# Designs tried in a protein design run: designed miniproteins, single chains. Part 47

Each design is a single chain, and the fold is of that chain. pLDDT is the mean over its residues in the fold that is shown.

## One batch from the design tools (miniprotein)

Design m1713
Fold by ESMFold2-Fast:
Structure m1713 (fold): chain A 65 residues (1-65)
Amino acid sequence: MSVEEALKEIAKALEELEDDAEIRDAAVKVMEKLSEENRKKVQEIASKAGEKGSTKKEFAEALKK
């Protein structure tokens, strides 16, 4: 799975799911399909999106672009 594909799947979970546990489970399943290198890239992109202090919905929009 590519980094961009993974980010879009996580964004969809953030947009459609409001329960933090369900969102975390979805993110874990996505990350399990990624190599260690791609997992780190996803984390770095998420960190950059988070520096704006975005809500879950704003974060999802930034990821799915």
Scores: mean pLDDT 72

Design m1714
Fold by ESMFold2-Fast:
Structure m1714 (fold): chain A 99 residues (1-99)
Amino acid sequence: SELEEQKRFAEEALRLARELAAEPLEEIERRRLELARRYGIDEATVRSSDDAQLLALLREQGFSDEEIEEFRRELLELAVEELEVAVTAVVEAKERLKA
C-alpha cells in the first residue's frame, strides 16, 4: 500500500509538472523553429530532426564552420533552457503537492 501511495504521488507530480512546463516548453519550441528558419530550414524538417541532424543539414547546405558553430551554440542554449524548465517544473510540482 505504501508503494502504491508513492506511485500515485509520483504520477500526480509528473502530471502537474507537465502542466507547469507546457507554456515555457511551447515558447522554447517556437524559438527553436524561428532559429532554424533564419538558416532556411523548414518547420517539418525541424520537427522531425534532432540537433545533430540539423547541424549535419547545415553542413550539407554549404554553411561555413563559423555559421555552424554559432547555430550549435544557439541550439545548446535552447537545450539547457528546456532541461532547466523540466527540472524546475518537477521541483515546483512536488512542493505544491506536499503543501
Scores: mean pLDDT 87

Design m1715
Fold by ESMFold2-Fast:
Structure m1715 (fold): chain A 71 residues (1-71)
Amino acid sequence: MAKELREKLIKLAKEAKERLEEGLKEAENEEEAEKAKIRVEGLAEVAKKAEENEMSVEEIFEELGEVYRKA
């Protein structure tokens, strides 16, 4: 169960990144674009780190929360 949840979180992070990249093209102003870029970069890094470093579900949640707190 934990492994399946971890894989699902990684998939959701990748999907969220793709959706934010799509939205970045429609960004109304530079501040909105900058916030979207920060989130895209953070989500990509969390997904990569989770895949490479066998992060726990709790660690992934903490990293995802950090991404959204920054922007």
Scores: mean pLDDT 73

Design m1716
Fold by ESMFold2-Fast:
Structure m1716 (fold): chain A 64 residues (1-64)
Amino acid sequence: MKEKVKEKLREKLPDLTDEQVENIALGLVDMGYTTDEEIEKAVDSIAKVVANGRAHVAELRAQA
């Protein structure tokens, strides 16, 4: 299951390093996300959080 989570993360978030992908995949598996539907939903949620974080950093840079 961890390998499948890593593949989904690389597909949705290609800018993540291998280390970041591995850490996130471990976290999701530890939280009990083992079904394909649960994994996809969790990865989509993480992608949104990362996108929001990037937008916030860009806003801070623009305001500096």
Scores: mean pLDDT 72

Design m1717
Fold by ESMFold2-Fast:
Structure m1717 (fold): chain A 62 residues (1-62)
Amino acid sequence: GSYSATVAKSYSPSATNELSLQKGDTVTITKVVDDDTVYAKVVSTGKTGLVPMLYLSNLSEV
């Protein structure tokens, strides 16, 4: 399974492999990389990349 989450606050990427996030966006978490970082897809744009977990909320299994 994968998880769905809502972006809790906007995030600007600090590295080329990180996602740009807007508050209120829905993401699908496809892989947990470590305790602080996941690999995710923004549902509206289809973009994929690394996301800090602290920027995500409302995690639910899909």
Scores: mean pLDDT 80

Design m1718
Fold by ESMFold2-Fast:
Parts: C-alpha cells; structure tokens; sequence
Structure m1718 (fold): chain A 72 residues (1-72)
C-alpha cells in the first residue's frame, strides 16, 4: 500500500497526473477490501483533478475519500 501511495504522490509533485491516477488505480485493485487504501487512492485522484483545474471533481473525490475513511 504505502509504496504505491508514495509513488503516486511523487508523480503528483512532478505534475504527472496520469501516472498518479494509474498508481492510484493499482492501489485500489491491490487492496479492494482495505477502506484506508481506497480512501488514499481517491485522495490521490482528487489531487490529480485539482492539478488539472477540475475543482468540482476534486471536491467530489475528497468527500468520497473522507466518507470511506470515516466509515472505517
């Protein structure tokens, strides 16, 4: 989990939103029953959306990530 999340965050720092999204998808598929992994992946996708200028999508993804984390 952590290695994929760290790589996704590094991709975001480099401005590679597509790479970050791909790594977030890998994290979700590797840990389908782990709500913290699902929330972390959605949070990385939200950051990618924000970097792309899609504020509404970023907000929706942040809220979904928070709901999953709070339910865990």
Amino acid sequence: MEALLERALEALKAGDTEGARALAEELRRAHPDDPLAQAAALHAEALAAKLEGDEERARALYEEARAIAEAA
Scores: mean pLDDT 80

Design m1719
Fold by ESMFold2-Fast:
Structure m1719 (fold): chain A 67 residues (1-67)
Amino acid sequence: IEELKKKAEEHKKKLDELNDKTNALQRQVAGGTREQVLDVASVGMEAVKAASEYVSNKRLYEKLLKE
């Protein structure tokens, strides 16, 4: 039980970190100008990757909590 709790806490920290990164990247993209389209596209790709990793880690966290 204690090991499960530690694992859940570690996964939650990773989820929070990825969520913060995704939100920061999305805000940067939303605040961009047309002249920064190239930078916006690059940031957008990072946001997609961060979101995908967040979903994957959230699934693991939820599974760990159920057990």
Scores: mean pLDDT 66

Design m1720
Fold by ESMFold2-Fast:
Structure m1720 (fold): chain A 68 residues (1-68)
Amino acid sequence: PVTEESIALATAAAKAAKAGDIAAAERHLQRLQDMGLLSPEELAAALEAIRAGDLERLERVLTRALLK
């Protein structure tokens, strides 16, 4: 189930990635995984998207993970 906190974390990760703050984006994604909202495979895909600067892919991964 999607919560206010999980949406805030996903939004913060996307904003950090867009700003080039890769470390902050990675911390927010790790928190989502710790909450059980991202699988290890989804975390890996999101991290690859951040490192590639592919914000559209990052948003797709997060949307699929949180809205399943």
Scores: mean pLDDT 80

Design m1721
Fold by ESMFold2-Fast:
Structure m1721 (fold): chain A 78 residues (1-78)
Amino acid sequence: MATEEELRKKEEYYKKGEEYYKKGKEAFEKKDYEKAVEYYEKAAEYYKATGDKKEEALEADINAGVAQLVLAVEKVTK
């Protein structure tokens, strides 16, 4: 049974996920791939904490992986 407190907690986690996802996007656009990985991973954690945002969590995990791959390529090519 969902209580008002449980609903507010889920909403707060979702808002935190959205905030970190946006920060990840901005970091990626600035080519700060290390921060993009960090922010996308935090977004995925918050989405998972909601218990019902599995698609958003998966998307954040995918974007973290993409940023990590780009970072790895840039470290090899300098």
Scores: mean pLDDT 82

Design m1722
Fold by ESMFold2-Fast:
Structure m1722 (fold): chain A 56 residues (1-56)
Amino acid sequence: SKPTTADQLATVGMFFGHAGEVETAKKYFEEALKLLGDDPSMKKSFELQLAYFESL
């Protein structure tokens, strides 16, 4: 997978998360994780970001 594509998906996920669209953010992070081969560090990072957005 190409890092640029995963980075773009993660960036869009962050945008929607901050906009209050947490379910949309989750979908973009899941697609980014697929491209990153379910990297454990990135998975934990995305889980923490989603928890933060859910706390808003």
Scores: mean pLDDT 80

Design m1723
Fold by ESMFold2-Fast:
Structure m1723 (fold): chain A 103 residues (1-103)
Amino acid sequence: MKKLQAEIYTMAGMSYYAAGDYEKAIELFERAIEIDPEHARAWENLGEAYYKMGDYEKAIEYYDKAIEIEPENARAWENKGDAYEKLGDYEKAEEYRKKAEEL
């Protein structure tokens, strides 16, 4: 039940994200996490939404939560690398992208 509710909020958030409404997407992803804090997809999508808004430090924080839940989530590792590149940390960007490739 809880996992299904979190999935519904995550899917609704993804619809707003696709429409470019990142603030509404974030609200829905936060609702999903309140229901199921282990919903890795919602954490990953929160990171993506903050990345689109230019908040790369928050994006990394949420990608780290997704990786904590799913350490083999290659997309979260790759997205974390992309966020570090935006912050000018090219060494960490390369390290995390390489980690994604090895998974």
Scores: mean pLDDT 87

Design m1724
Fold by ESMFold2-Fast:
Structure m1724 (fold): chain A 76 residues (1-76)
Amino acid sequence: MEEVEKEARKAAEEATADVPGVQDVLVFIKDGTLYVGVAADSQEAADRATRAAEEALKPIAEKNGLKLVVKGSVVP
């Protein structure tokens, strides 16, 4: 499971690398759910990064029988 978390973290970081305004990406697995949190400096950046992360991580979550939850937030 920790190996899956590492793979997911790398995929999320790579997927959001092309989105300007992304400040932080948090990835962890808990109770059969893969959680991804994106912090960005604007709503546009948060929405774009959330979509990119969801698309990149969906196949990883499905392969490992995990529920995927992706949330974006705007930070000042």
Scores: mean pLDDT 82

Design m1725
Fold by ESMFold2-Fast:
Structure m1725 (fold): chain A 90 residues (1-90)
Amino acid sequence: ASEEEINEGVRDIAVAVAKLGIQKGDYEGAVKLLERVIEELPEELRADAYTVLGEAYYKLGDKQKAEEYFRKALEIDPNNERAKKLLEEI
């Protein structure tokens, strides 16, 4: 296992770990985790990551950043139901 293989494993689970963090109320932790890895995520995971970032920022009271991230998720995946629903709640 190389550093590259280790980083791939971290990226693959980062969105799932961030979703769990939000479920536990750790919105700041979810933001910090995803902002660190977002640029290294494949496009399919990046749409999900933007949706999770938007939810975390919404829970933190940053409505403007929440809207920005939900819109970014929908630019990658226009059929992302979670991003659509959460954007409507803003």
Scores: mean pLDDT 78

Design m1726
Fold by ESMFold2-Fast:
Structure m1726 (fold): chain A 96 residues (1-96)
Amino acid sequence: SEADRLREETVRKRNEAIEGLKKYFDEQAEKVAKETGNAEEVRKRYQEAFDDALKNAGQYAAEYTKKGQELLKDPSKRAEGEKYIEIGKLLFEAGS
């Protein structure tokens, strides 16, 4: 049915968003690990942050979107603001 097809599409988009979020957290963990030299502890903290973000996806989506919008008011922070908006969208889709 059309309702079943819509549910299947929602599940697919949610799974893709979860994968996108995991990739983002893993990439941030690798950057911080290179800067701090404590790779195992950094990766563990980012894995915990990812798990927490999924449990509270709706709240984090709102917070990331708001932060992104605030950052976009400063032209020097445009790339950072756009990234926060992107992550906020992924969090929203992951929580749907």
Scores: mean pLDDT 85

Design m1727
Fold by ESMFold2-Fast:
Structure m1727 (fold): chain A 57 residues (1-57)
Amino acid sequence: SAEKIKQLAIEISALSIRYAGYLFEYELTGDERYLKEAEELKKEIEKLKEELDKLES
């Protein structure tokens, strides 16, 4: 549905901003905890993108 597509697009955008934020913190601190958090967010973003692709197919 159009509503579900819109919801997924918004969620993907929000998680992508958080992902960029953790990568930036990793660059500033060298703390691998931020890198691991970013990788977990990337996995969630990929799952949502797969759901979005299925709805647009």
Scores: mean pLDDT 86

Design m1728
Fold by ESMFold2-Fast:
Structure m1728 (fold): chain A 90 residues (1-90)
Amino acid sequence: SMIEEAEKYFELGLKYYEQGKYEEAVKYFEKAIEILEKTPISEEKIELLNRIEEFLAEKKKTDPIFKPVLKRAIELSIDIGLEYIKRAIS
């Protein structure tokens, strides 16, 4: 599953974060989001994206390096929200 691959990249990012390797952590978080962008909308996708977004929103206070990847995650969440609105009014 593409979702399982995205989750593995998120877990790798967390491991690098714990080691203080923020550049590597961001690289893996970006890979996780890139996979999610290419994945069809599902409950699992929304759940993983929310976990990534919550983590990055907290960690942007530690280092501004997390801000661009957080922005990318938020933009994906907005796109998903807009798709649900379109389905509700069609």
Scores: mean pLDDT 86

Design m1729
Fold by ESMFold2-Fast:
Parts: C-alpha cells; structure tokens; sequence
Structure m1729 (fold): chain A 92 residues (1-92)
C-alpha cells in the first residue's frame, strides 16, 4: 500500500493587471525526494490561484516538509506576498 501526501497552497491576488505566481514544494525528509508545482497567470484583484504538490511513497510512513510561496509581478517588479512552511506525517 502506498502513502500519499498532498500540499495545496492558495493565494488571493492583491493587484489588478499583475501576473500571480504560486510555488509549492514537498520534500520527503527521509528519502530527500522532492515534488513541486508552479502555477502562474494574469490576475485581477481578488482572483484566487492554487498550486498542489503530491508525493507518493511505498513506505508505511512519510514525513514531509512543505513550503509555499506566492508572488505578483507588476511593472517589472516582483512582490512576495506569502510564504509558509509546514511539516506533515502520513501513515498507510
């Protein structure tokens, strides 16, 4: 049986006419295996953008570290809006 860990990061756009970007990374702390996702699109203020990373293992327990970052690019400048880190343990 496989263990699956899923990390979802959602942010809400702060600016009109910016390019929103969400990056999610999920790392297995024992194997060092990393899975990531990056989603970017033009956004209006109040739009939501979601990225999801999934890590699957054949081990009976997975301890994973997750990180999420959200930014907006407007007028050639990148603004970091959110950054979060978490640790999760999943068992089959």
Amino acid sequence: MTVTVTLTFTFTAKYDGAIGSVTVMLSDLESGETRGAVVSKPMKKGDKLTATATLTSDQPTVTARGAGFASELKDGKITLLEQKTTTVTATA
Scores: mean pLDDT 77

Design m1730
Fold by ESMFold2-Fast:
Structure m1730 (fold): chain A 78 residues (1-78)
Amino acid sequence: SYVEELEKKAIEAIKNGDFSTAARLIATLYLLAVGYDIEAELAKKRGLPEDFIKELENLSKRYRDAAKKVIEALEKAK
């Protein structure tokens, strides 16, 4: 999935000492998480199905969790 590809690229950037690329990818993961949160709120206002809203909320969580995992890897980097 795209979240897994972004996470992998960020972790590889950290391993290569490319902290600028890692930081930009962390920012991208957070921006996508926020985007899905906004889409979920708009879907609620439009009265879209609860299962669809739940999928958007789950996507937001996946991107946020990936960003946190990359930050943890960055903090452990020597």
Scores: mean pLDDT 87

Design m1731
Fold by ESMFold2-Fast:
Structure m1731 (fold): chain A 61 residues (1-61)
Amino acid sequence: MAEELERRVRELAEKAGLTPKQIENAVRNALRWLEQGVPAEEVLRRIEEGIKLSLELDPTP
């Protein structure tokens, strides 16, 4: 499960054009949420939503 989640998060972040550090942070957050008992599917949705919001919001760099 965790290994699959890590790969999916990495793919989503790479597709969005995130930097290696941003990708690593996304993976770390996803794994931490999974460790806290958040379902993998919900973790993926949060990561994907966060990426989209970051791209749209653009108040960060």
Scores: mean pLDDT 74

Design m1732
Fold by ESMFold2-Fast:
Structure m1732 (fold): chain A 66 residues (1-66)
Amino acid sequence: AMTVASQLAAKYAPEIVEAARTGGLEKAEELAQKFRDELLKSGVPEEDAERIARALLFYARQAAEA
């Protein structure tokens, strides 16, 4: 089975990419922060949640620009 972090990333990645493409960078950052908070609520350690959320935001920005 996928980890909780992978499942949340699959849910949030398309939303963050769409936000970066249409809603502007601030909306994408807001969704990435919400994703980080969901990781924390799911028991992911703070350091890992921050790293994963930043990686997803970076990926989403690159995907939106491609």
Scores: mean pLDDT 78

Design m1733
Fold by ESMFold2-Fast:
Structure m1733 (fold): chain A 86 residues (1-86)
Amino acid sequence: KEELLKKVEELLEKMLEAAKAGKEEEARALQRELLALLKEAGLSEEDIARVERLLDAMLEAALAGKEEEAEKIKEEILKLIKEALE
């Protein structure tokens, strides 16, 4: 479980770095990897859908240069995933 949360944090950070660098395709590929990881971890369909919407919002904010907004959304995603795994 702790290893899973660490992988989630690493993927979220890589997605933000890619998006901030304007590498949208790379960020979207990392988004798909994270969603697949969460599905394998047994998150519900409702939780997956909510994470996907927040990931889209996070990447849109990062691509638009709204770094503070993107970091806040990342924190919301981490909290949601942690709660879903409890």
Scores: mean pLDDT 84

Design m1734
Fold by ESMFold2-Fast:
Structure m1734 (fold): chain A 59 residues (1-59)
Amino acid sequence: DKEQLKKELLEAIGEILRAIGDLIEAERRGDEEAKAKAEKELEEARKKLKEIEEKLKKL
């Protein structure tokens, strides 16, 4: 369903933006653990984005 995939896309984009914000904040505080978490979050969101894009291409 195109509508559902678009919603998932928007969610993934939002997650990327949030993770970037977390990364910036963690670096400002020198919080190594928070930085690692944010980097993982970014990686996961990026993978989700790729999968959603692939599904959209098939429609």
Scores: mean pLDDT 82

Design m1735
Fold by ESMFold2-Fast:
Structure m1735 (fold): chain A 68 residues (1-68)
Amino acid sequence: DKKNIAELIHELRLLIIENGKVSKEEVEELLKKFNVPEEVRKLVLEIIEENGGYLYEEGLKKLAEKVT
């Protein structure tokens, strides 16, 4: 569902603005909350692993470009 993915991206962006980064655990909780497709879950977790266990603004931009 595109709406759930957009809401996930929006929430992640707010957390990055407030905290500078989002942990893998926080991202996994949001993935569960918004019930995103497994393909989107795998993609975001891959980005997090490539960036030392955190989601930063650059990782979020990469995610948004691949799922929109």
Scores: mean pLDDT 83

Design m1736
Fold by ESMFold2-Fast:
Structure m1736 (fold): chain A 61 residues (1-61)
Amino acid sequence: MADEAARALLEAQNKYMSLPEKDPEAVEALQRAVEAMRDGNYEEALRYAKEALKIIDEKLK
């Protein structure tokens, strides 16, 4: 779980950096994922990282 959360968060951060326009919902989801990682709540971190990825993926289409 921790490894999957970290990988998803890194993927979300990398894609977020490539966005031409920053989406505030994506940044909020990324912040929540980072906070969950710091708290050791890897399930929440993975959930928020995937939510950020979903928002980012919609923007990259």
Scores: mean pLDDT 78

Design m1737
Fold by ESMFold2-Fast:
Structure m1737 (fold): chain A 69 residues (1-69)
Amino acid sequence: SKEEELQEVLRRVHELLDEGDVDGAIELVEEALKKFPDDELLKQKLEVLKKYRGLSAEEIQRLGTLSQI
């Protein structure tokens, strides 16, 4: 289902961010958007990920504690 696939994508994004692989996380979300191009949550996550470029894994982890919708 779309819900299960989106959950798996978000899990893998989290894993890549824990490794400091922001570019990999961006690519993963862009791949998901090719399949679900109208998904506002994925578009919003992509915008957030682009802001993380150049940050360390520790900096990303700290920002991840901030609730932002």
Scores: mean pLDDT 75

Design m1739
Fold by ESMFold2-Fast:
Structure m1739 (fold): chain A 65 residues (1-65)
Amino acid sequence: LDDATIEKQIEGAKKAIELAKKTNDKVILKVTLHELKELLGQITNPKLKEEAEKLIEEVERLLSE
């Protein structure tokens, strides 16, 4: 994947997380976590990888609450 596509998917994940927070929908969080973990395996850019890892950590925290 190119960096522009990865960044677009990261932005989509951020929006999904915000929606899940508003609706308290753990299914959206679980789907977003799965998608971010799959995306992480395709990232070669270290800055985008760090951003994806931070989002994964946030989603895992929200799922544990």
Scores: mean pLDDT 83

Design m1740
Fold by ESMFold2-Fast:
Structure m1740 (fold): chain A 78 residues (1-78)
Amino acid sequence: DRAAVLEMLRLAAEALRAAEAGDLAAAEALVERMAELARKNPEAGRKALALIVAAVRAAGGDLAEARARLEAEIARLE
């Protein structure tokens, strides 16, 4: 489901934003929420993970750049 992929990408972008701000507790909670959704919908979880990995790889581990790339992907899918 496209909606499930979008929800997981939004959670990932928020987790990256929290990590950038140094709020690791918030980042962890968002990652756990994303994992819960992926467990309930493994196909959407695999698609979301592939997009997240691609964004992080393209950003070279830069959290702000990875978040910007994910936000662009979210906008493209909406």
Scores: mean pLDDT 84

Design m1741
Fold by ESMFold2-Fast:
Structure m1741 (fold): chain A 101 residues (1-101)
Amino acid sequence: MEEKEREEREKMIEEIHSRYPVLVLLSPNPQKVKEVLDMIIKALKEGKISPEEAKKYIDELFELTLEYNRRYEAATSQEERDAVMAEFDKKLEELKKKIES
């Protein structure tokens, strides 16, 4: 189990690094997305989460980033953009809490 789990963990870290620049670039809040990505990588390296859990978190982060990027791009006022960013930040904080628990 240990050897296979190590290889799956390493492969997942590689997949996260591969998606990292696109997720950051696409995000309405690049700094917060970096924090979440770094947290997933750290938790995975420390064995706090499984590769399967890391994949679920990355998929959730990708979905959130895509949804909120679309909303941000569709916003016609600064107030709407600020509201979208604030909501996205809260969703990312919720995801961070799931990763640490």
Scores: mean pLDDT 82

Design m1742
Fold by ESMFold2-Fast:
Structure m1742 (fold): chain A 89 residues (1-89)
Amino acid sequence: SLEEKVRELLERFRERLKAIPGLTDEQIDEIVRLVEEAVREYLKTGSREPLDRARQRILDLLREKGVSDEAILEVTNALAELQRELDSL
């Protein structure tokens, strides 16, 4: 089902975030929550705007919390892979 594919996609995204040095479990949970909300809105409306807003909010949040530029780049890469997987649904 679409719901199962989305769940598996979000699980893979979470695992990618867990592999990034310098992210806390709390930060990973917050990123995944923001992405889940954006993905739900995207699937309901077909608009990529919620995904673009979530990406920007995540990056701003990580910078504010003092996460390293290296870790932020890895998060950006994980978000790009998520977008590619969503495009395949």
Scores: mean pLDDT 88

Design m1743
Fold by ESMFold2-Fast:
Structure m1743 (fold): chain A 65 residues (1-65)
Amino acid sequence: ELVERAKKLLEENGVSVEVFEESFELEKELEGKVTEQSVARAIAMAALLSGKSMEEVDKIVDEFK
């Protein structure tokens, strides 16, 4: 499942799952559905808000895909 895979990657990279869940709810509201792209955007937002660099964010998103 996309969300479970995302949470695992975020935990492994020290990113707050709470921030991801908040970002993901916003993405679901905007997109109207859960997609790989919407989950990837929520991952990127959570990682950035958790203090990760752009390089770290790109790595996490790439590993998710």
Scores: mean pLDDT 76

Design m1744
Fold by ESMFold2-Fast:
Structure m1744 (fold): chain A 62 residues (1-62)
Amino acid sequence: ISERAALVAAVELLENGFSPEETFRVLVRAGVPESLARRVVERYLEDPEAAREEAEQLRREA
């Protein structure tokens, strides 16, 4: 799983009402490395608007 796909998934889960802990568990169970799952969740928590914008752009490029 690419870092870009992990960020998109994290943003979608968090915006659909999943907690940071739930989002982290879902990503790890889906095969995302623990370090990457933590990093993308932390990126959203630090700057939700920037993370959302980046995820939206990545979805349009896919």
Scores: mean pLDDT 81

Design m1745
Fold by ESMFold2-Fast:
Structure m1745 (fold): chain A 64 residues (1-64)
Amino acid sequence: MKLIALVGAPTAELAEKLGQQAKEKFGADEVIALPGATGEEGLALARRLSEETGAGVGLAGIAA
């Protein structure tokens, strides 16, 4: 199963750091940075990606 990490962070540096941790801690195959995304937007995208790809999707740094 493909694992996708969605990372909402105020800066590119923080997004890269969280993405690296997602790969190391959870074995994420792909990291998508969403700077400034709302929790609602992040959750909607996560559900859509999970349904379309069958991947496991995790959220980091996105406000719920």
Scores: mean pLDDT 70

Design m1746
Fold by ESMFold2-Fast:
Structure m1746 (fold): chain A 93 residues (1-93)
Amino acid sequence: SPVRERVIEHLKRAYEILKKALPEHQEEIDALYDEYVERIRAAKTPEEMLQVLVEFRNAVAELLDKYGVPEDVRREVFAHLDEAFRLVREELL
């Protein structure tokens, strides 16, 4: 799906920002990214993909809180996640 690949590209951009912000936590960030990319690929409907994105956003928020990531970095990460949500929501119409 073209939408699925675009969603994964936004997850990858969020992932790359997180890796630069948290160089000491690469293994945890890699594991999180790998898990949720595979779950997006396994999702059979836009509704399932949306649920995976909700869970990913929550997991990312917990990671950002846990490691005290600065607000400007948080905003950049969430901008990519918000765009992924927008793409999936457009498929639900």
Scores: mean pLDDT 88

Design m1747
Fold by ESMFold2-Fast:
Structure m1747 (fold): chain A 71 residues (1-71)
Amino acid sequence: MPIKLSEEAVKKLEEIAEKHKNETEPSPELFREILEIIKESNPEQAEELLKQILEHSENPEFIEVAKELLE
């Protein structure tokens, strides 16, 4: 259920979150950076997450990012 990430991946996610802390909603760039880190840390879990985003997301920019990263 929860994604298991390496300590390095968690640190990178914290750095990205700090960089984007003033955003009221996540940008496609933030979304891409988060997914790339998850994919590097746990590619199997990332693939499942990307498929769920493609099936359930209504945002075309997020769908395009997920599609690009799934390949």
Scores: mean pLDDT 72

Design m1748
Fold by ESMFold2-Fast:
Formats: sequence, structure tokens, C-alpha cells
Structure m1748 (fold): chain A 62 residues (1-62)
Amino acid sequence: EELVEEIAKAFNEVTDPEEVARGVRILYKSGIPREVIREAIDKVTNPEKKAAAYAELDRLEA
């Protein structure tokens, strides 16, 4: 739960949607559970960042 908030905060502070997507890829490859990553993405307020993050997560889950 605390990890979800920390990731969401980091994603909201990043300016570039591609940096958010890169963050998702790094977290996924580091073994962070998919549910934790999804919950963090849901807390991203900027729609372009949220879309980029979900697109990357969907790619990694395929």
C-alpha cells in the first residue's frame, strides 16, 4: 500500500510520459507485482502519462 503511493507520487512528479512508461518497465522487470503497478498507474492524474503507463504495462503483460 505504501509502495503504491510512493510509485504514484514518482509518476506524478515526472514530466515526460515516456519516462513514466520506462518506470513501469523497470518496476515490472524488478519483480514488483502487476497489481501494485496498476494501482499506482490508477493514481496518476495526467491522462497522457496514465495512457503511456498502461500501454507499456499491457505490452509487458502480452
Scores: mean pLDDT 81

Design m1749
Fold by ESMFold2-Fast:
Structure m1749 (fold): chain A 69 residues (1-69)
Amino acid sequence: MSEKERNEILEEIAKKYNVDLAKLKEGYQRLLEHPVGRRILDGLFEAYSLTKDPRILDNLYSLISQFLK
């Protein structure tokens, strides 16, 4: 999955949950620094791109939001 596709999904999450995109990207970057977090993110982004299931979008937001300050 391209960075452009991931950024589009992050923008979608920011709009759906009414959160600041810059803060969401900060949480996303913190999660990417963890090997386990990166793998989980990769799996969730791929699953969402294939299914467009809003539950996966909810899971992405839940995971990233734990790393927001």
Scores: mean pLDDT 81

Design m1750
Fold by ESMFold2-Fast:
Structure m1750 (fold): chain A 57 residues (1-57)
Amino acid sequence: DKANALAEALRKLGLSKEQVREGVIAYLNGASQREIAERLGISPASLSKAIREVQAE
């Protein structure tokens, strides 16, 4: 559900399979969406937008 939306958003932003896996693992370990974006070198705003697009909000 939420982890799948995050993985799809990261894929839409052009991140590698390894970066997608790292982001999802960080999320499952309690990292915030902002922290994940910062660790992967993407803007939190871009990640937030991509997640909303994936969720068809």
Scores: mean pLDDT 81

